# Designs tried in a protein design run: designed miniproteins, single chains, continued (3). Part 113

Each design is a single chain, and the fold is of that chain. pLDDT is the mean over its residues in the fold that is shown.

## One batch from the design tools (miniprotein)

Design m11926
Fold by ESMFold2-Fast:
Structure m11926 (fold): chain A 67 residues (1-67)
Amino acid sequence: SDLASLVDEDGLEDPALEEKARRVVEESGVSVRTAVQLVAQDHLDRYGVLPSVATLERVLAAAREAA
């Protein structure tokens, strides 16, 4: 539970996650919601943690721009 503070920190606001969401929408034609879920799941699979809520909001905005 204390790892949630690390997830919620500015250090996990990575622009690369936004670019991944844009590419998933543009290349695969999936929904904005699906793109966000795929990016979050990939991050969890690679690093063992979910992106912060702030990062997920930015990823959602980037996916919306690509759609």
Scores: mean pLDDT 71

Design m11927
Fold by ESMFold2-Fast:
Structure m11927 (fold): chain A 86 residues (1-86)
Amino acid sequence: GDVEKAIQDAIDLAKEALKAAQEGNILKAVGLLIRLIGEQLDAESQGNTESKQAYDIAAQAALYALQGDFAKAQQQIQILEQQLAK
């Protein structure tokens, strides 16, 4: 469904942002954060609350990764993976 697709997209983008930050590719990680914020705003504009929440969590993961807090970034990704498993 649309919600499951949004959660998977959010997971994929957050994982890519974490990998980019871990590799020191800060410009790529920032670009992925901007994309996540854009997806969040689009979901909000469409009234898709669950999709918005998934992109919110993924954007928080990207922010933690950019701050060098890879453990908290991974924790946010795990929250999304647990939501997808339900």
Scores: mean pLDDT 89

Design m11928
Fold by ESMFold2-Fast:
Structure m11928 (fold): chain A 95 residues (1-95)
Amino acid sequence: MEELKKAQEEVLEAEGELQEAAARLLAAARASGDEAVLAEVEAELERLDARLEELGEKANKAKSEEEQVKLFREATELLREGIAWAEARLAELEA
């Protein structure tokens, strides 16, 4: 029970961090005036959202708490990868 709660809390924390990073990146992309950059950022965020939705569906269909914990940890890793990508891309656009 403790591991499931911790895994869920880690996903929620990472989701909040990604939301903030994505908002900053989108604002920078819009400010750049480059429509190709904005389209690239939007497409990558849509791909991340689709992968997260697939993991969420698998977690909801999981037959055990152990499987749910594993899927939530995969979601946290994906979210952290997305945050790192967004921060790196933002730094490039602000340079």
Scores: mean pLDDT 86

Design m11929
Fold by ESMFold2-Fast:
Structure m11929 (fold): chain A 55 residues (1-55)
Amino acid sequence: AMEKVRELAQEVRREVARLQEEISKMTDPAEAQALAERHRKRVNERLLKLDEEIR
């Protein structure tokens, strides 16, 4: 059971890291921050759904 949670969480974390890296490449801080917030909300929703399903 925990192995499945760990695998999915790792995948989501990698997605976040990649998106953060892409956003940091943007030189416009305002636009970069808006994109980061949007993607962070999406990842948070995914993590919450995974956590709830496993609970």
Scores: mean pLDDT 71

Design m11930
Fold by ESMFold2-Fast:
Structure m11930 (fold): chain A 102 residues (1-102)
Amino acid sequence: SLSEEEKELIKAFLELARIQLERYYATGDEEWKKRLEETVKRAKEIFKEKGLPYVDWLEEAIKRLEKRIEENKDEIVKRMSDPEYQAELDAREEKARELLEK
């Protein structure tokens, strides 16, 4: 079974990827796509270092997330126009990054 630390790590990477992917779809800014690619690469490196067998699962989870975001693009664009939602995403991104930099 996954430890609580491993579950938290996986959640942090998925949250960071989701935020970056939503921003990419809402803005069209390729910088967010680049950040997503860097997040996935960093996740794979950490998972390999920790001996976690979830690299393939992570790639599949990201693909499912991409599909859901694309299917709900209009709703995501609406949420991204809300300054309160943007502030919440910034806070969640910072928390995820802090956990991943430990």
Scores: mean pLDDT 78

Design m11931
Fold by ESMFold2-Fast:
Structure m11931 (fold): chain A 95 residues (1-95)
Amino acid sequence: SLLEKMNEKGKDPAFREKVKEEIEKRYEDNLAALRQAVASLPPEEAERILQEGEEMLKKYRDKALEAVDKGDVFDALVYITFGDMYAGLLRAQAA
């Protein structure tokens, strides 16, 4: 039901564009929050966490954008959610 409804909305180009804007915004917000969280850590530890976080967040963003282009808007939301969760875990590690 939810998957069918989301994919039906994915046929609307305006809705797909809005989802892409949300994906990009979430990616940028997660990177900014992660950089802020590691700012007080020793340089070597900060670099390790940032490198891992930037790689994984980019992969989830790229997968989400690819899913939107295929009309799989539900899959795009799943990838956004995994990106948010992963960013949250890394930020907790930095605390």
Scores: mean pLDDT 85

Design m11932
Fold by ESMFold2-Fast:
Structure m11932 (fold): chain A 109 residues (1-109)
Amino acid sequence: SRPLSPEQKAVREKIMNEMVRLILEETGDPELQKLLDEGAKFLSIDVLDQTPDGSRLVLRVVYEKDGKKLYSSPVTLEGDRARRFLDEVPRRVAPLQLRLQQLLAREAE
């Protein structure tokens, strides 16, 4: 795929930060809290495992530090925590995803 524009990168970064905050709300993970507090650049969230019923999610945060691509320890969401995360993702990130889609559509002409 083509490299993202600065505007597209900024929206993607906001999406990634919102996703990490959602993981923190459900897990209280101290590693992710420290990364967020230090202003780490979150690049993506990898889904390492997901049950078909959504009852279990194993996630890994991909971030940049000192120009290096690094990976967090895996974080597991189970039961009600996994369900709440899946319910909240569309609510919290949909406006940002729509903005990213608009920017991508504009670049595609």
Scores: mean pLDDT 81

Design m11933
Fold by ESMFold2-Fast:
Structure m11933 (fold): chain A 62 residues (1-62)
Amino acid sequence: GPGEEALRYAELAVEALRAGDAEAAGRYGQKGVEFAKRALEEGTEENKKYAEEALKLVSLAG
């Protein structure tokens, strides 16, 4: 679901940053935020938990 996708993109953003690709990290981070917003809009406890985790990781990437 959107929460799982948010976390996936957030993890990709962190990996891109570790690899030195700041542009890719920014793009993956933006995708993570977009999916996190959708997860929060759907309002399930599971989606909220994934969205919170994703947003924490995105903050580390940029």
Scores: mean pLDDT 84

Design m11934
Fold by ESMFold2-Fast:
Structure m11934 (fold): chain A 100 residues (1-100)
Amino acid sequence: EVRTAVLRIPPGITLAEFKALVEEMIRSLLDPETAEKVLGILDELTKDLDPEKVLSRDEVLTLLSELARRITEELPLDIRLEATELPDGSLLVTVTVAPA
C-alpha cells in the first residue's frame, strides 16, 4: 500500500524546526519502530550541524534527498519526494512511501 503526506516548509526555517516538522511527518506515515529508525538516520545526517542554523532552500532539499536515499538503502521502503515552490517562498513537499 502507498501512503502519502504533505509537508509545508516555510522560508527561514531553522534546522531544529525542520527536524521537528520531518519528525511529525515520519511519525504520521510509518509504524513506531520504523519511524524511530528513520529518525535515527535523520539524527546521524544532522549531528554535526547547529540546530539554530537557518537553512536555505537548497540545504532543505539536500537533507530531504539524503534522508530519502538512506531510507531506501537501509530500510525495505521506497520513498519518493516531490517539491513545489509556493508563491510565499515556502516549499510544499509531497512524500510518498511504498514497500520496496
Scores: mean pLDDT 83

Design m11935
Fold by ESMFold2-Fast:
Structure m11935 (fold): chain A 63 residues (1-63)
Amino acid sequence: KIEELIDKYDTDGDGTLTPYEALQVLRSLGVSEDEAIALIQKYMDADGTLSREQAKEAAEEGL
């Protein structure tokens, strides 16, 4: 389940993912690296991070 992967890579449990952590989630789901990077750029906040909800939406779009 997408939420389980997000929990695994949100190592601090702060509800915020770095682009690197989000990339690991998407790659674990079978999304290509190029597509995962594009999805991360699309959904990330202005500070360059993703909320858990944004990461979930990126993963669902990539599937």
Scores: mean pLDDT 77

Design m11936
Fold by ESMFold2-Fast:
Structure m11936 (fold): chain A 95 residues (1-95)
Amino acid sequence: DTFENIFEDLVKLFEEKGLDELAEKVREVAERLTRVLAAAERLGNLEALRLVQEASFHLFDARIALVNGDFETAEEHVEKAYELVERAEALVREA
């Protein structure tokens, strides 16, 4: 399964709440996570794999926050996932 498939419900939840910018950011992060996971696995980069896992956990936490109506916490988790995917991408580019 791709991260885009795993998090498509989260994208829809943000869209349903009128948070279109966060929905697009989740879609972007999920797509980038799929690509960086493939690169990290090919390179055997365990640090990048750990960052991918942490980013995915933040997206799950964002879903929980959204379901509970905590939009501020949901946004914080999406921003953290974005930061983590950028760090993972840097590691696989420098390998």
Scores: mean pLDDT 87

Design m11937
Fold by ESMFold2-Fast:
Structure m11937 (fold): chain A 68 residues (1-68)
Amino acid sequence: LDLVALAALLDELQDEDGTLTLEQVEEVLRRVGVSDEVIEKILKAMKEKHPDGKVTKAEALKLAVEYS
């Protein structure tokens, strides 16, 4: 997993509040070459912790590393 590319893309797509939607996180993970099966696991974990559909860059990075 290219953590530098992942972090850079998350930084570019984050909102003013430092948050990303689940759709934005899915797009970033897809661009850095994460498999669809792993993306589904990460998005499921995000939805369970953040039912409003918004996550911080730090949380997205943590879950991507945990499930890769």
Scores: mean pLDDT 79

Design m11938
Fold by ESMFold2-Fast:
Structure m11938 (fold): chain A 74 residues (1-74)
Amino acid sequence: RIRELIEEARKAIENGDLETAIEYAQRVADELDRRGLPVEAALVYIFVALAKKTNDAGAVELAVRHAERVLERL
C-alpha cells in the first residue's frame, strides 16, 4: 500500500537513514506506475534522483509529499 511505503520512508528520514528512505520512495513511484499514474510516478522518480545526487533528505520528503497529494486527490 502506498501509504505504508510513505510511512516507512518518513521513519527512515527520521532515523537519518537516507538510503532506506530513497528505497521506499522508489517503491512509491513503482506503485503509482502500477496504478496507471505514470506522470505522478515520474515526478516521484525525479525527486528520488535528486536525493541520490545531492544526498538530501528534503528531496525524499518532496517525493512523499507529492505521493500524499496524489492519494488525497484519488
Scores: mean pLDDT 82

Design m11939
Fold by ESMFold2-Fast:
Structure m11939 (fold): chain A 80 residues (1-80)
Amino acid sequence: LDERLRETVRRALELVKRLIEELARRGLLSVPLEEALKAAEEYFERLLEWALSLPREEQEKLLELLEKQTKEAEEELEKL
């Protein structure tokens, strides 16, 4: 479970970073690219630490939500 959660969070971060880069290319990013990327990395690091502190049952539910969010973000990125 821990390994799957770490892997899913890592994939989600990579996808979010790609989305941020695309928004920057389109001139839709209101902050510097490097700052946005750093914020995303820090956010997902904290999210992972919090997630790993949860009971197993809650971790499984969170994993399902994160997988859904990752798929939705992937779909949105494809529209760009």
Scores: mean pLDDT 78

Design m11940
Fold by ESMFold2-Fast:
Structure m11940 (fold): chain A 68 residues (1-68)
Amino acid sequence: KPLTPEEALARIEELYARMKASTDPAEQRRLLMEIVELVEKYRDQLTPEQRARVNALLDEAVARLQAL
């Protein structure tokens, strides 16, 4: 069952919080993939404000993974 835009945003933020708490590169990569999949699925349902928040979060998540 598809999430509401608010539920999708909350889930993305939860996954990012887990990624920040993790010290395992494999887990961080898996969590980033889940975030990307949710963004792709729900992008068209997000408001401009929610989309800006998600884009900022993705940029930060990618930067963290690249820094390792």
Scores: mean pLDDT 80

Design m11941
Fold by ESMFold2-Fast:
Structure m11941 (fold): chain A 65 residues (1-65)
Amino acid sequence: MTPTEVAERVAAANESLGFDEEHILRSMAMAARALGLSEEVVEEVLNAKSVEEALEIIRKAEEER
């Protein structure tokens, strides 16, 4: 799976469990780090204003690899 696909699944799973957006963004950032994306990308995901913005950040970082 691509980093974007993994992050999307992590977001969906945490959302289905009723976790808040801050927790979802943190989980997505941890997934990005585990998949080898840069610390800069991880920080951008943590500071994203929405799950949709976080997915775009991860997708763009994946394209640059």
Scores: mean pLDDT 80

Design m11942
Fold by ESMFold2-Fast:
Order: C-alpha cells, then sequence, then structure tokens
Structure m11942 (fold): chain A 78 residues (1-78)
C-alpha cells in the first residue's frame, strides 16, 4: 500500500544512520576491547540483514525488531 511504501522510505533513512554509526565504530576499531569488537561484528551483520530486508520489502514489524536489536548492541558498545 501507499502507507507501507512511505514507512519503507523512512526505514531507509534509519539504515543510513546505522551505516554512519558502523563507519564511526570501524574508524575506532583498534581502540575497542575484544568484547566490543565482537559486538561490532554482530552490529555489522545486523545492519547488512536490515538493508537486505528493506530492499526485499520485508514486513515492517520484522525490520523494526532487528533495528531495535542493532540499537541495543550499539548502546552496549558505546
Amino acid sequence: SLEESIAAARKTVDVSGLHFELDVLNSRRDQLSEEQKALLDEFRALTEQIEKMVAENAPLEEIERLVNRAQSILNQIR
């Protein structure tokens, strides 16, 4: 629907924000603990999965669940 298409466009903006955070953390990778590096690797994998799901028009509820998980991991790193 048009409403779903608008919501999907908003999720594309959220994915761009996740890529920005990933780039910032990768630039500081050598300063991270081994535990933080493992969390960063999980965050990268989730970001890639979210991007794929957005591209494939997956249900918004599933995309939001993964975005919330990625945000939780990001908060644990920083």
Scores: mean pLDDT 78

Design m11943
Fold by ESMFold2-Fast:
Structure m11943 (fold): chain A 57 residues (1-57)
Amino acid sequence: AEQLLEEAARRGEEGGKIAVKAGYVDESDIPVMREAGRRAAEAKLAGDYGAGGKTRT
C-alpha cells in the first residue's frame, strides 16, 4: 500500500516539473503536486473511488 502512495507522489512531482518547464507553475509548487498525488492514492486505497469518485467530493 505504501509503495502506491509513494509512486503517486512521484508522479505528481514529475508532472510538476513538466508544468514548471511549460511555465504553468513555479518550482515551489512541485511539493504541492506531490502531496496531491499521495492524497489521491490514499483516497483510492480507502475505497473512496468509484465510477463517480470525483463527484463524491
Scores: mean pLDDT 69

Design m11944
Fold by ESMFold2-Fast:
Structure m11944 (fold): chain A 64 residues (1-64)
Amino acid sequence: MSPLEQGRANIDRALRLGRGMPVDELRARLDSTITSLKDHYKLSDEEVKELRDYAEGRLEEERR
């Protein structure tokens, strides 16, 4: 997988594991995940923004 594909997969996993968490805590977890991905894969600011935008979009979709 590309770093962005891996990043999206990690975001999806964090959302699954965070199911039922308050939105603020889930957002903090997603930010932590993206920060770890940036450091691990040496992502550009543009790639980090893409992952953050993806995470926010997925967060809104996962709201019940």
Scores: mean pLDDT 78

Design m11945
Fold by ESMFold2-Fast:
Structure m11945 (fold): chain A 88 residues (1-88)
Amino acid sequence: SMEEERARLREYAEKIRELVKQMDEAIKNNDLEGLANALIEIAKIVSDYLGLPVEEIIDFILNRLKREGKITDEQYEQLKALIEKKLS
């Protein structure tokens, strides 16, 4: 039903907000492992909701973080390698 769909969307939104907070904390602490883990969990939730591949969502988020200056080019490459290893 529409009410069940809205409840599920709210649960996804709340979980994503929690993971985004974890992501921001990892960035502040230069914790690439924690950042990679948070990004993978966000991507899995968004993938389940939108039906898009996890890899596409990760690429979108990483490019946004780099564009906004939240991560360096070096951190971007390190994160890509780390995430690829975690998803294999």
Scores: mean pLDDT 85

Design m11946
Fold by ESMFold2-Fast:
Structure m11946 (fold): chain A 65 residues (1-65)
Amino acid sequence: MEELEKLVEEIKKSFEEAGSPLKVELEGGKITITLENADYKSQFLALAQAVEAEFAGYEATVTIK
């Protein structure tokens, strides 16, 4: 769980510096990352796959708004 939190924190910092803040919700082993900037849609799939692949066993969902 700490590894996932660190990964999320790094991603949040990266997107914040790029001017695209993320929302992250962590509930009972479910991780929901909401990307609000449509300009990053092309990177959305890679982010979703990275989160799901590294933390198999966690229900992680990456959503774009």
Scores: mean pLDDT 63

Design m11947
Fold by ESMFold2-Fast:
Structure m11947 (fold): chain A 91 residues (1-91)
Amino acid sequence: MTEEEEFALLLLAKKILKEKLNTKKPSEITKEIEKKAQELLKKGVTVKASDEERKQVIKEYLDLILDYLKPKMTEEQLKHAKEVQEELVKA
């Protein structure tokens, strides 16, 4: 998968997560993302982004996930998740 394909998938996942996070269970959101991601990959949709733009969108996506999971996580799990988020944003 190219970086442009990955970025297109990330934007799609962020959009679905933002729209559905307060109305659907995580398993339902995941299935919807997977279904729409398969369609997007079949269409060959790509979005060009700078390294800085990509990192910003990754951060925003992970922030949405962590905000949703925060009430359901232990303090130790939340700390570990924040460390993983920082590593993924740097990569």
Scores: mean pLDDT 74

Design m11948
Fold by ESMFold2-Fast:
Structure m11948 (fold): chain A 76 residues (1-76)
Amino acid sequence: AALTSIFLDAEGNDITPDDLPPAGLTETKVENVLKATGLAKEDITVEIIATSREVADEAAAFAESLGLAVTTRVRE
């Protein structure tokens, strides 16, 4: 997939559960991260790593629609 999502705590530590697929971003993945970590949405940030800016921006808009803080990176 052209997209990877990781979840960061307020200190910038990767808190993404190892049993979740690294590729893509789904509502189910977000809910599973919240349940596994016990954190509130306001305490986490999604970092989106994509192969293009267009893919990154689309995924960021989706994450924002779920009420999440988002950062993006493009890996060319």
Scores: mean pLDDT 78

Design m11949
Fold by ESMFold2-Fast:
Structure m11949 (fold): chain A 99 residues (1-99)
Amino acid sequence: NSLINNILQKALLYEKKYQESKSNVNLAKAAAYYTIYVAASGLKDTDENDVKKKATKYYFRLYMENAVTKDPVLTEALKIIQHVNSDFAKLIKQIDEIK
């Protein structure tokens, strides 16, 4: 589906940007987009999926970095991840606005 594909493309883009710069904005967006992609795709806890593993990896990095730095950007992403709901268009807009 176009919406689900757009979420994945955004996750991949911000992962690449994070790997190049180590920016907290890029980490926040990568973690949040991977998390909502997993939710939107309906992936089950038993599914062995590389994207689901990336979602877990970037969520863990986000959580640990936020625990140390208390960066507002990371805190905003963590709030989005903790309150994921079925309004994926709204969640995309919230993540896009992180700066």
Scores: mean pLDDT 84

Design m11950
Fold by ESMFold2-Fast:
Structure m11950 (fold): chain A 83 residues (1-83)
Amino acid sequence: MMSPMDLLREAEEYLKQGNHRKAASLGAAAGILAVSSQDPALTAQVLAGMRRLDDASLKSLSKDKQEEVRKLKEELTKSSEKV
């Protein structure tokens, strides 16, 4: 049982170890859980964390995985916006 913030923290630890692929995968999982929570504040925090991971990890991913992360970021951005 991991919260989205716990997954994001684990992703940052893997990034420090140079495991860019696993860091990106855990970051994406955190994003999916944040969207599913329908909590705009949590979604905004996870989106900010994913942006920090992007600069170091996305360049190491395949184009397909980069597109998955891009779509997820768009979904997170929409979820953080509410009327």
Scores: mean pLDDT 69

Design m11951
Fold by ESMFold2-Fast:
Structure m11951 (fold): chain A 98 residues (1-98)
Amino acid sequence: SVAEAIARATRLLAEGDAAWAAGKLEEAAALFEEAARAAEPDPYLRAVALQALGEALAAQGKLEEAIRKYEEAARALREAGLDPADAEENLERVRAAL
């Protein structure tokens, strides 16, 4: 169900945030990727998870992969009828670091 998907994505985001706070970047990225998949029916929550995944990938030096996740986040924000500016700004910042 959509409610179960949202609840699962929310839990995975919280677990990813905890892993990030503990400096476990690889674990955080995996949890944020699972959160993005679980958030399939919710484009806003999917965008939040994709942005967090992009940050975790960029922190690991995986800049090309981070760029792809910020592009996906910007698309999800547009799908939700929201401003993609934050995701697009993060995208340009990572591109400048290449």
Scores: mean pLDDT 87

Design m11952
Fold by ESMFold2-Fast:
Structure m11952 (fold): chain A 70 residues (1-70)
Amino acid sequence: MKVRVFVNGEEVGTLELTPEQAIELVRELKKRPDVKVTVFVDGKEIDPDNEEALREALEKGEVTLRVEIK
């Protein structure tokens, strides 16, 4: 699937990931206290802590990751 990535409001690129790889990426980003991660699928915000809902959404829609570094 395609995952569009934004960092501090700027589009930095698109990643080709499996659902499992996308979930692992979100987990790694969430471990950082200086980083806020927001996940959108077809414009709808998904709770990144609900891995089952995230996995289902990743298989069906266009995914956008918004990463904010503080």
Scores: mean pLDDT 76

Design m11953
Fold by ESMFold2-Fast:
Structure m11953 (fold): chain A 69 residues (1-69)
Amino acid sequence: SSEAQLEKGLAEKKEMQELQPLVDELKATYTLQQIRDELEARDKAGSPVDAVIRAMRRAVDAAESQQLS
């Protein structure tokens, strides 16, 4: 149902918002390119996607989307 879909979307957004302070620290310390390089290295290693990796990937995607708007 639409309620389940909305709940999923809100939960994912809330998770990203909870991780936002860490994302902001990373962006203050590192460039987006350095974050992308780290994500690629982790992905190439074949490690399962954990919340940290997922958050970093989402942060990069969100930053790119914000630049378009």
Scores: mean pLDDT 70

Design m11954
Fold by ESMFold2-Fast:
Structure m11954 (fold): chain A 74 residues (1-74)
Amino acid sequence: SLIEEIEKLAEEAKKRIDAGEPYDEVVQRFREKVRELARKHSVEDLQKAIDELEKRGQYPLAVEVLREVLAERQ
C-alpha cells in the first residue's frame, strides 16, 4: 500500500540520518521520493493515505507532499 511504501522510505531516511548524512539533504530526498510515489497512485488512494496518516499523527512531511500532489490533480 501507499502507507507501507511511505513507512519504508521513512525508515530508509532515518538510517541515512543515523549514518551521518546531512539532515536537510535526506529530508529533501524523502520529499522527492514521496512525491514520485504519490504521482503513481490514484486521487482516491492519496486521500485515504492522508486521512489514515493524519488519524495516526504520523509522517507530517509525507502528508504535506501527498496534499501538494492531490491539489495538482484537482
Scores: mean pLDDT 85

Design m11955
Fold by ESMFold2-Fast:
Structure m11955 (fold): chain A 82 residues (1-82)
Amino acid sequence: SLEEALKALEEGLKEAAEYIKKGDVEGAKEALQKHVYEGVHGLPDDLANAVSLGGVVGLELLLEGKSLEEAIEAAKKVIEEA
């Protein structure tokens, strides 16, 4: 469901933030991709693509030093606008 995908996205961004604190950008990307992949299972392609794009936007904000809350809010806005 979309709610399960959003929860997975939040958990993925949270785990990515922990990797970024360690300076592991590749680990952050892999953690986020794993959570998003699991969370979008069974969604229509348009929604799955929107969640994936939201994840990219959230990760970029975390890499820029924005808070986890700001990254999650921005990711959700991308999905709502799709």
Scores: mean pLDDT 85

Design m11956
Fold by ESMFold2-Fast:
Structure m11956 (fold): chain A 85 residues (1-85)
Amino acid sequence: SPRDEELEMVKLDLRWIGNFTEVWLYARTLPPEERERALRLLDELISDYTLRAKQAKTYAEHRAVHQETLERLREAFPDVDLPEP
C-alpha cells in the first residue's frame, strides 16, 4: 500500500542519517584543510541525496538513490566503515 511504501522509505532515510553521521564524525578527525574539503564534499552528497530522494516516487526508486549515494560515499571516503544499508 502507499502507506507501507512511505514507511519503508522513512526507514531507509533513517539509515542514511546514520551513514552521513559516520562520515561527518570521520571528517572531524582530519587536519583542518582536509576536514574542510571532506565536509564540503559531504554537504554536496547530502544535498544531492536529499533532492533525489524527494523526487523518488516508489520504494524501488528511493532504494536506487540510496545505493548510488552509498557507492559515491565509499569512493569518496574509502577509509570509513559505513553502517549496513
Scores: mean pLDDT 77

Design m11957
Fold by ESMFold2-Fast:
Parts: C-alpha cells; structure tokens; sequence
Structure m11957 (fold): chain A 81 residues (1-81)
C-alpha cells in the first residue's frame, strides 16, 4: 500500500463528510490511517484515526465495537508518540 492510496482515501473521505455521508467517510479515514500505520507513519495515521472515531461516534452507538476498539487504538497510539 502507498502514500498515494492513503491521500486518495483521505480526499474522498473529506468530500463524503462534506456531502453528509459520515459513516462511509469514517470508514475511508480509518483505511487511510491503516495504510499510514502499515508504513510506520504513526504521527500521520493518528489524526486520521481520530477523525474516523469522531465520525463513527456521530453515526454509531457509544458501545459499538468499531467505536470502542478505535478509542483504544487511538489511546495506545497517543501513548507511544
């Protein structure tokens, strides 16, 4: 996976968020974050995971696994940086 793929996913997510498709936007921010994390770019992945978490919290219940697992991932990543 490449930086170019992460940037494309982020740009597509930005557009979807503007159009009100928060769930799909959150999923694409998450995927962009995963690509950056796989490349060792943790400081760049963190804000994308935070954005995905923000959007998931708007469309999913607080106890949903996607929310709770991503909250844990964001916290663990912040503690390592």
Amino acid sequence: MSLEQAELLKNTADKLEEEGDLGLAGSLYYQAGEILESLGKYEEALPLYKKALELFKKVLPKDHPKVTELEKKVKELEEKL
Scores: mean pLDDT 83

Design m11958
Fold by ESMFold2-Fast:
Structure m11958 (fold): chain A 63 residues (1-63)
Amino acid sequence: SAAEEAAEKMKKLVPKYKEGLKKAFGEEPEIKVEAVDDNTVKVTIKTKKAELEFTVDATKAKV
């Protein structure tokens, strides 16, 4: 599915995301990427002080 392909690509970029977000948050976040249906990827970013969860529509990633 589009979401599974997007999730696998995002997982490969997680080390780069962690480096950038560590600079923003002042600590290394835990990042979880999960395909929840055919078109939707759920991303969870967790730090000691905060947890952020959002969804990405894989069908809109037409680059």
Scores: mean pLDDT 76

Design m11959
Fold by ESMFold2-Fast:
Structure m11959 (fold): chain A 62 residues (1-62)
Amino acid sequence: MILVSVNTEGLTNEQKAKAFNIMLEVLANAPESATAEEVAEAVQKALKEAGIDAEVSAEELE
């Protein structure tokens, strides 16, 4: 299972809500074979395309 964290510090409430929705959509569409790094990159790209510049990290849970 992959945990994704988005640093929402400095974002507006509207941008935070949008960032969480984008994160959930990327996770729902990610193949089970995707690595934490690939998921983090996909979320970061989707956020940038939406005009949100936020730090994204992901970690594989045991």
Scores: mean pLDDT 78

Design m11960
Fold by ESMFold2-Fast:
Structure m11960 (fold): chain A 79 residues (1-79)
Amino acid sequence: TPLLTDEEREVVGREMDRAREAFLAGKPLSEVLRHYREAVERAGAPIEVEFDPSKLTPEAQKELDRVRALAEERRAAFA
């Protein structure tokens, strides 16, 4: 399992904070998940996040699946 550096952790945390702020501001979950995707891309490592499935729209679920596929590609490249 790749260990995040302090720099990577700060960048991930910042993007996760943006996702949280977007969620609290009532933004679409697709926008929230876009920030999560940016965090995954910047970290270059898989990030596990739990979402309430009852709150996921079809659009948000497709974006989450895309982010998970991206994380798997990054994991394969790292391995």
Scores: mean pLDDT 63

Design m11961
Fold by ESMFold2-Fast:
Order: structure tokens, then sequence, then C-alpha cells
Structure m11961 (fold): chain A 90 residues (1-90)
């Protein structure tokens, strides 16, 4: 059930984001992703790295502008969920 998967993803995403924020800075996350990217040739892994980079950029923006960063983070999470739903329906 795609609807159950979407609901679960929406519930889990904030928890994952909270764990990331507790364990590393947004800059550290960005550096890790950007350093790893040139070594990755698998298209699915590249898409995952791009998703993580967008999340990290939104978290970094939240440090400078909390309101804009939260808005950007929500947009990124929603876009990622929509992309996965579209692939699952295809």
Amino acid sequence: DIEEQVERAKKIAPEIIAELKANMTPQELLDIVREARPSVTNPHTLELLEAVEKIAEALKLEEEDPEEGEKKLKEVIEELIEKRVAVAKA
C-alpha cells in the first residue's frame, strides 16, 4: 500500500533529520556527501547522495535563517516522497 508507505515516510523523516542534527553539523554532512560523490557510479546511489545533499543544504540554511531553513527542509522532504511515490506507481 503506497499510502501506508507515504505515511510511514512522513513520520520517519523528522526522526531521521533529528538524529542527523544531533550527531553532525550540516556542513559536516555536506562535506561527506560531496567527497563521496565522485567515487559513486551507481545511478540510484547518486540520487540518494543528491537527496542527502539537499537535506544538508536546507539544514545549513536553518542555522542562518530558521524559518527559511524549515520551509526549505519541508519542501525537500515532500519532493523526495513525491519522487518515490511516482517511481512506485510506474
Scores: mean pLDDT 73

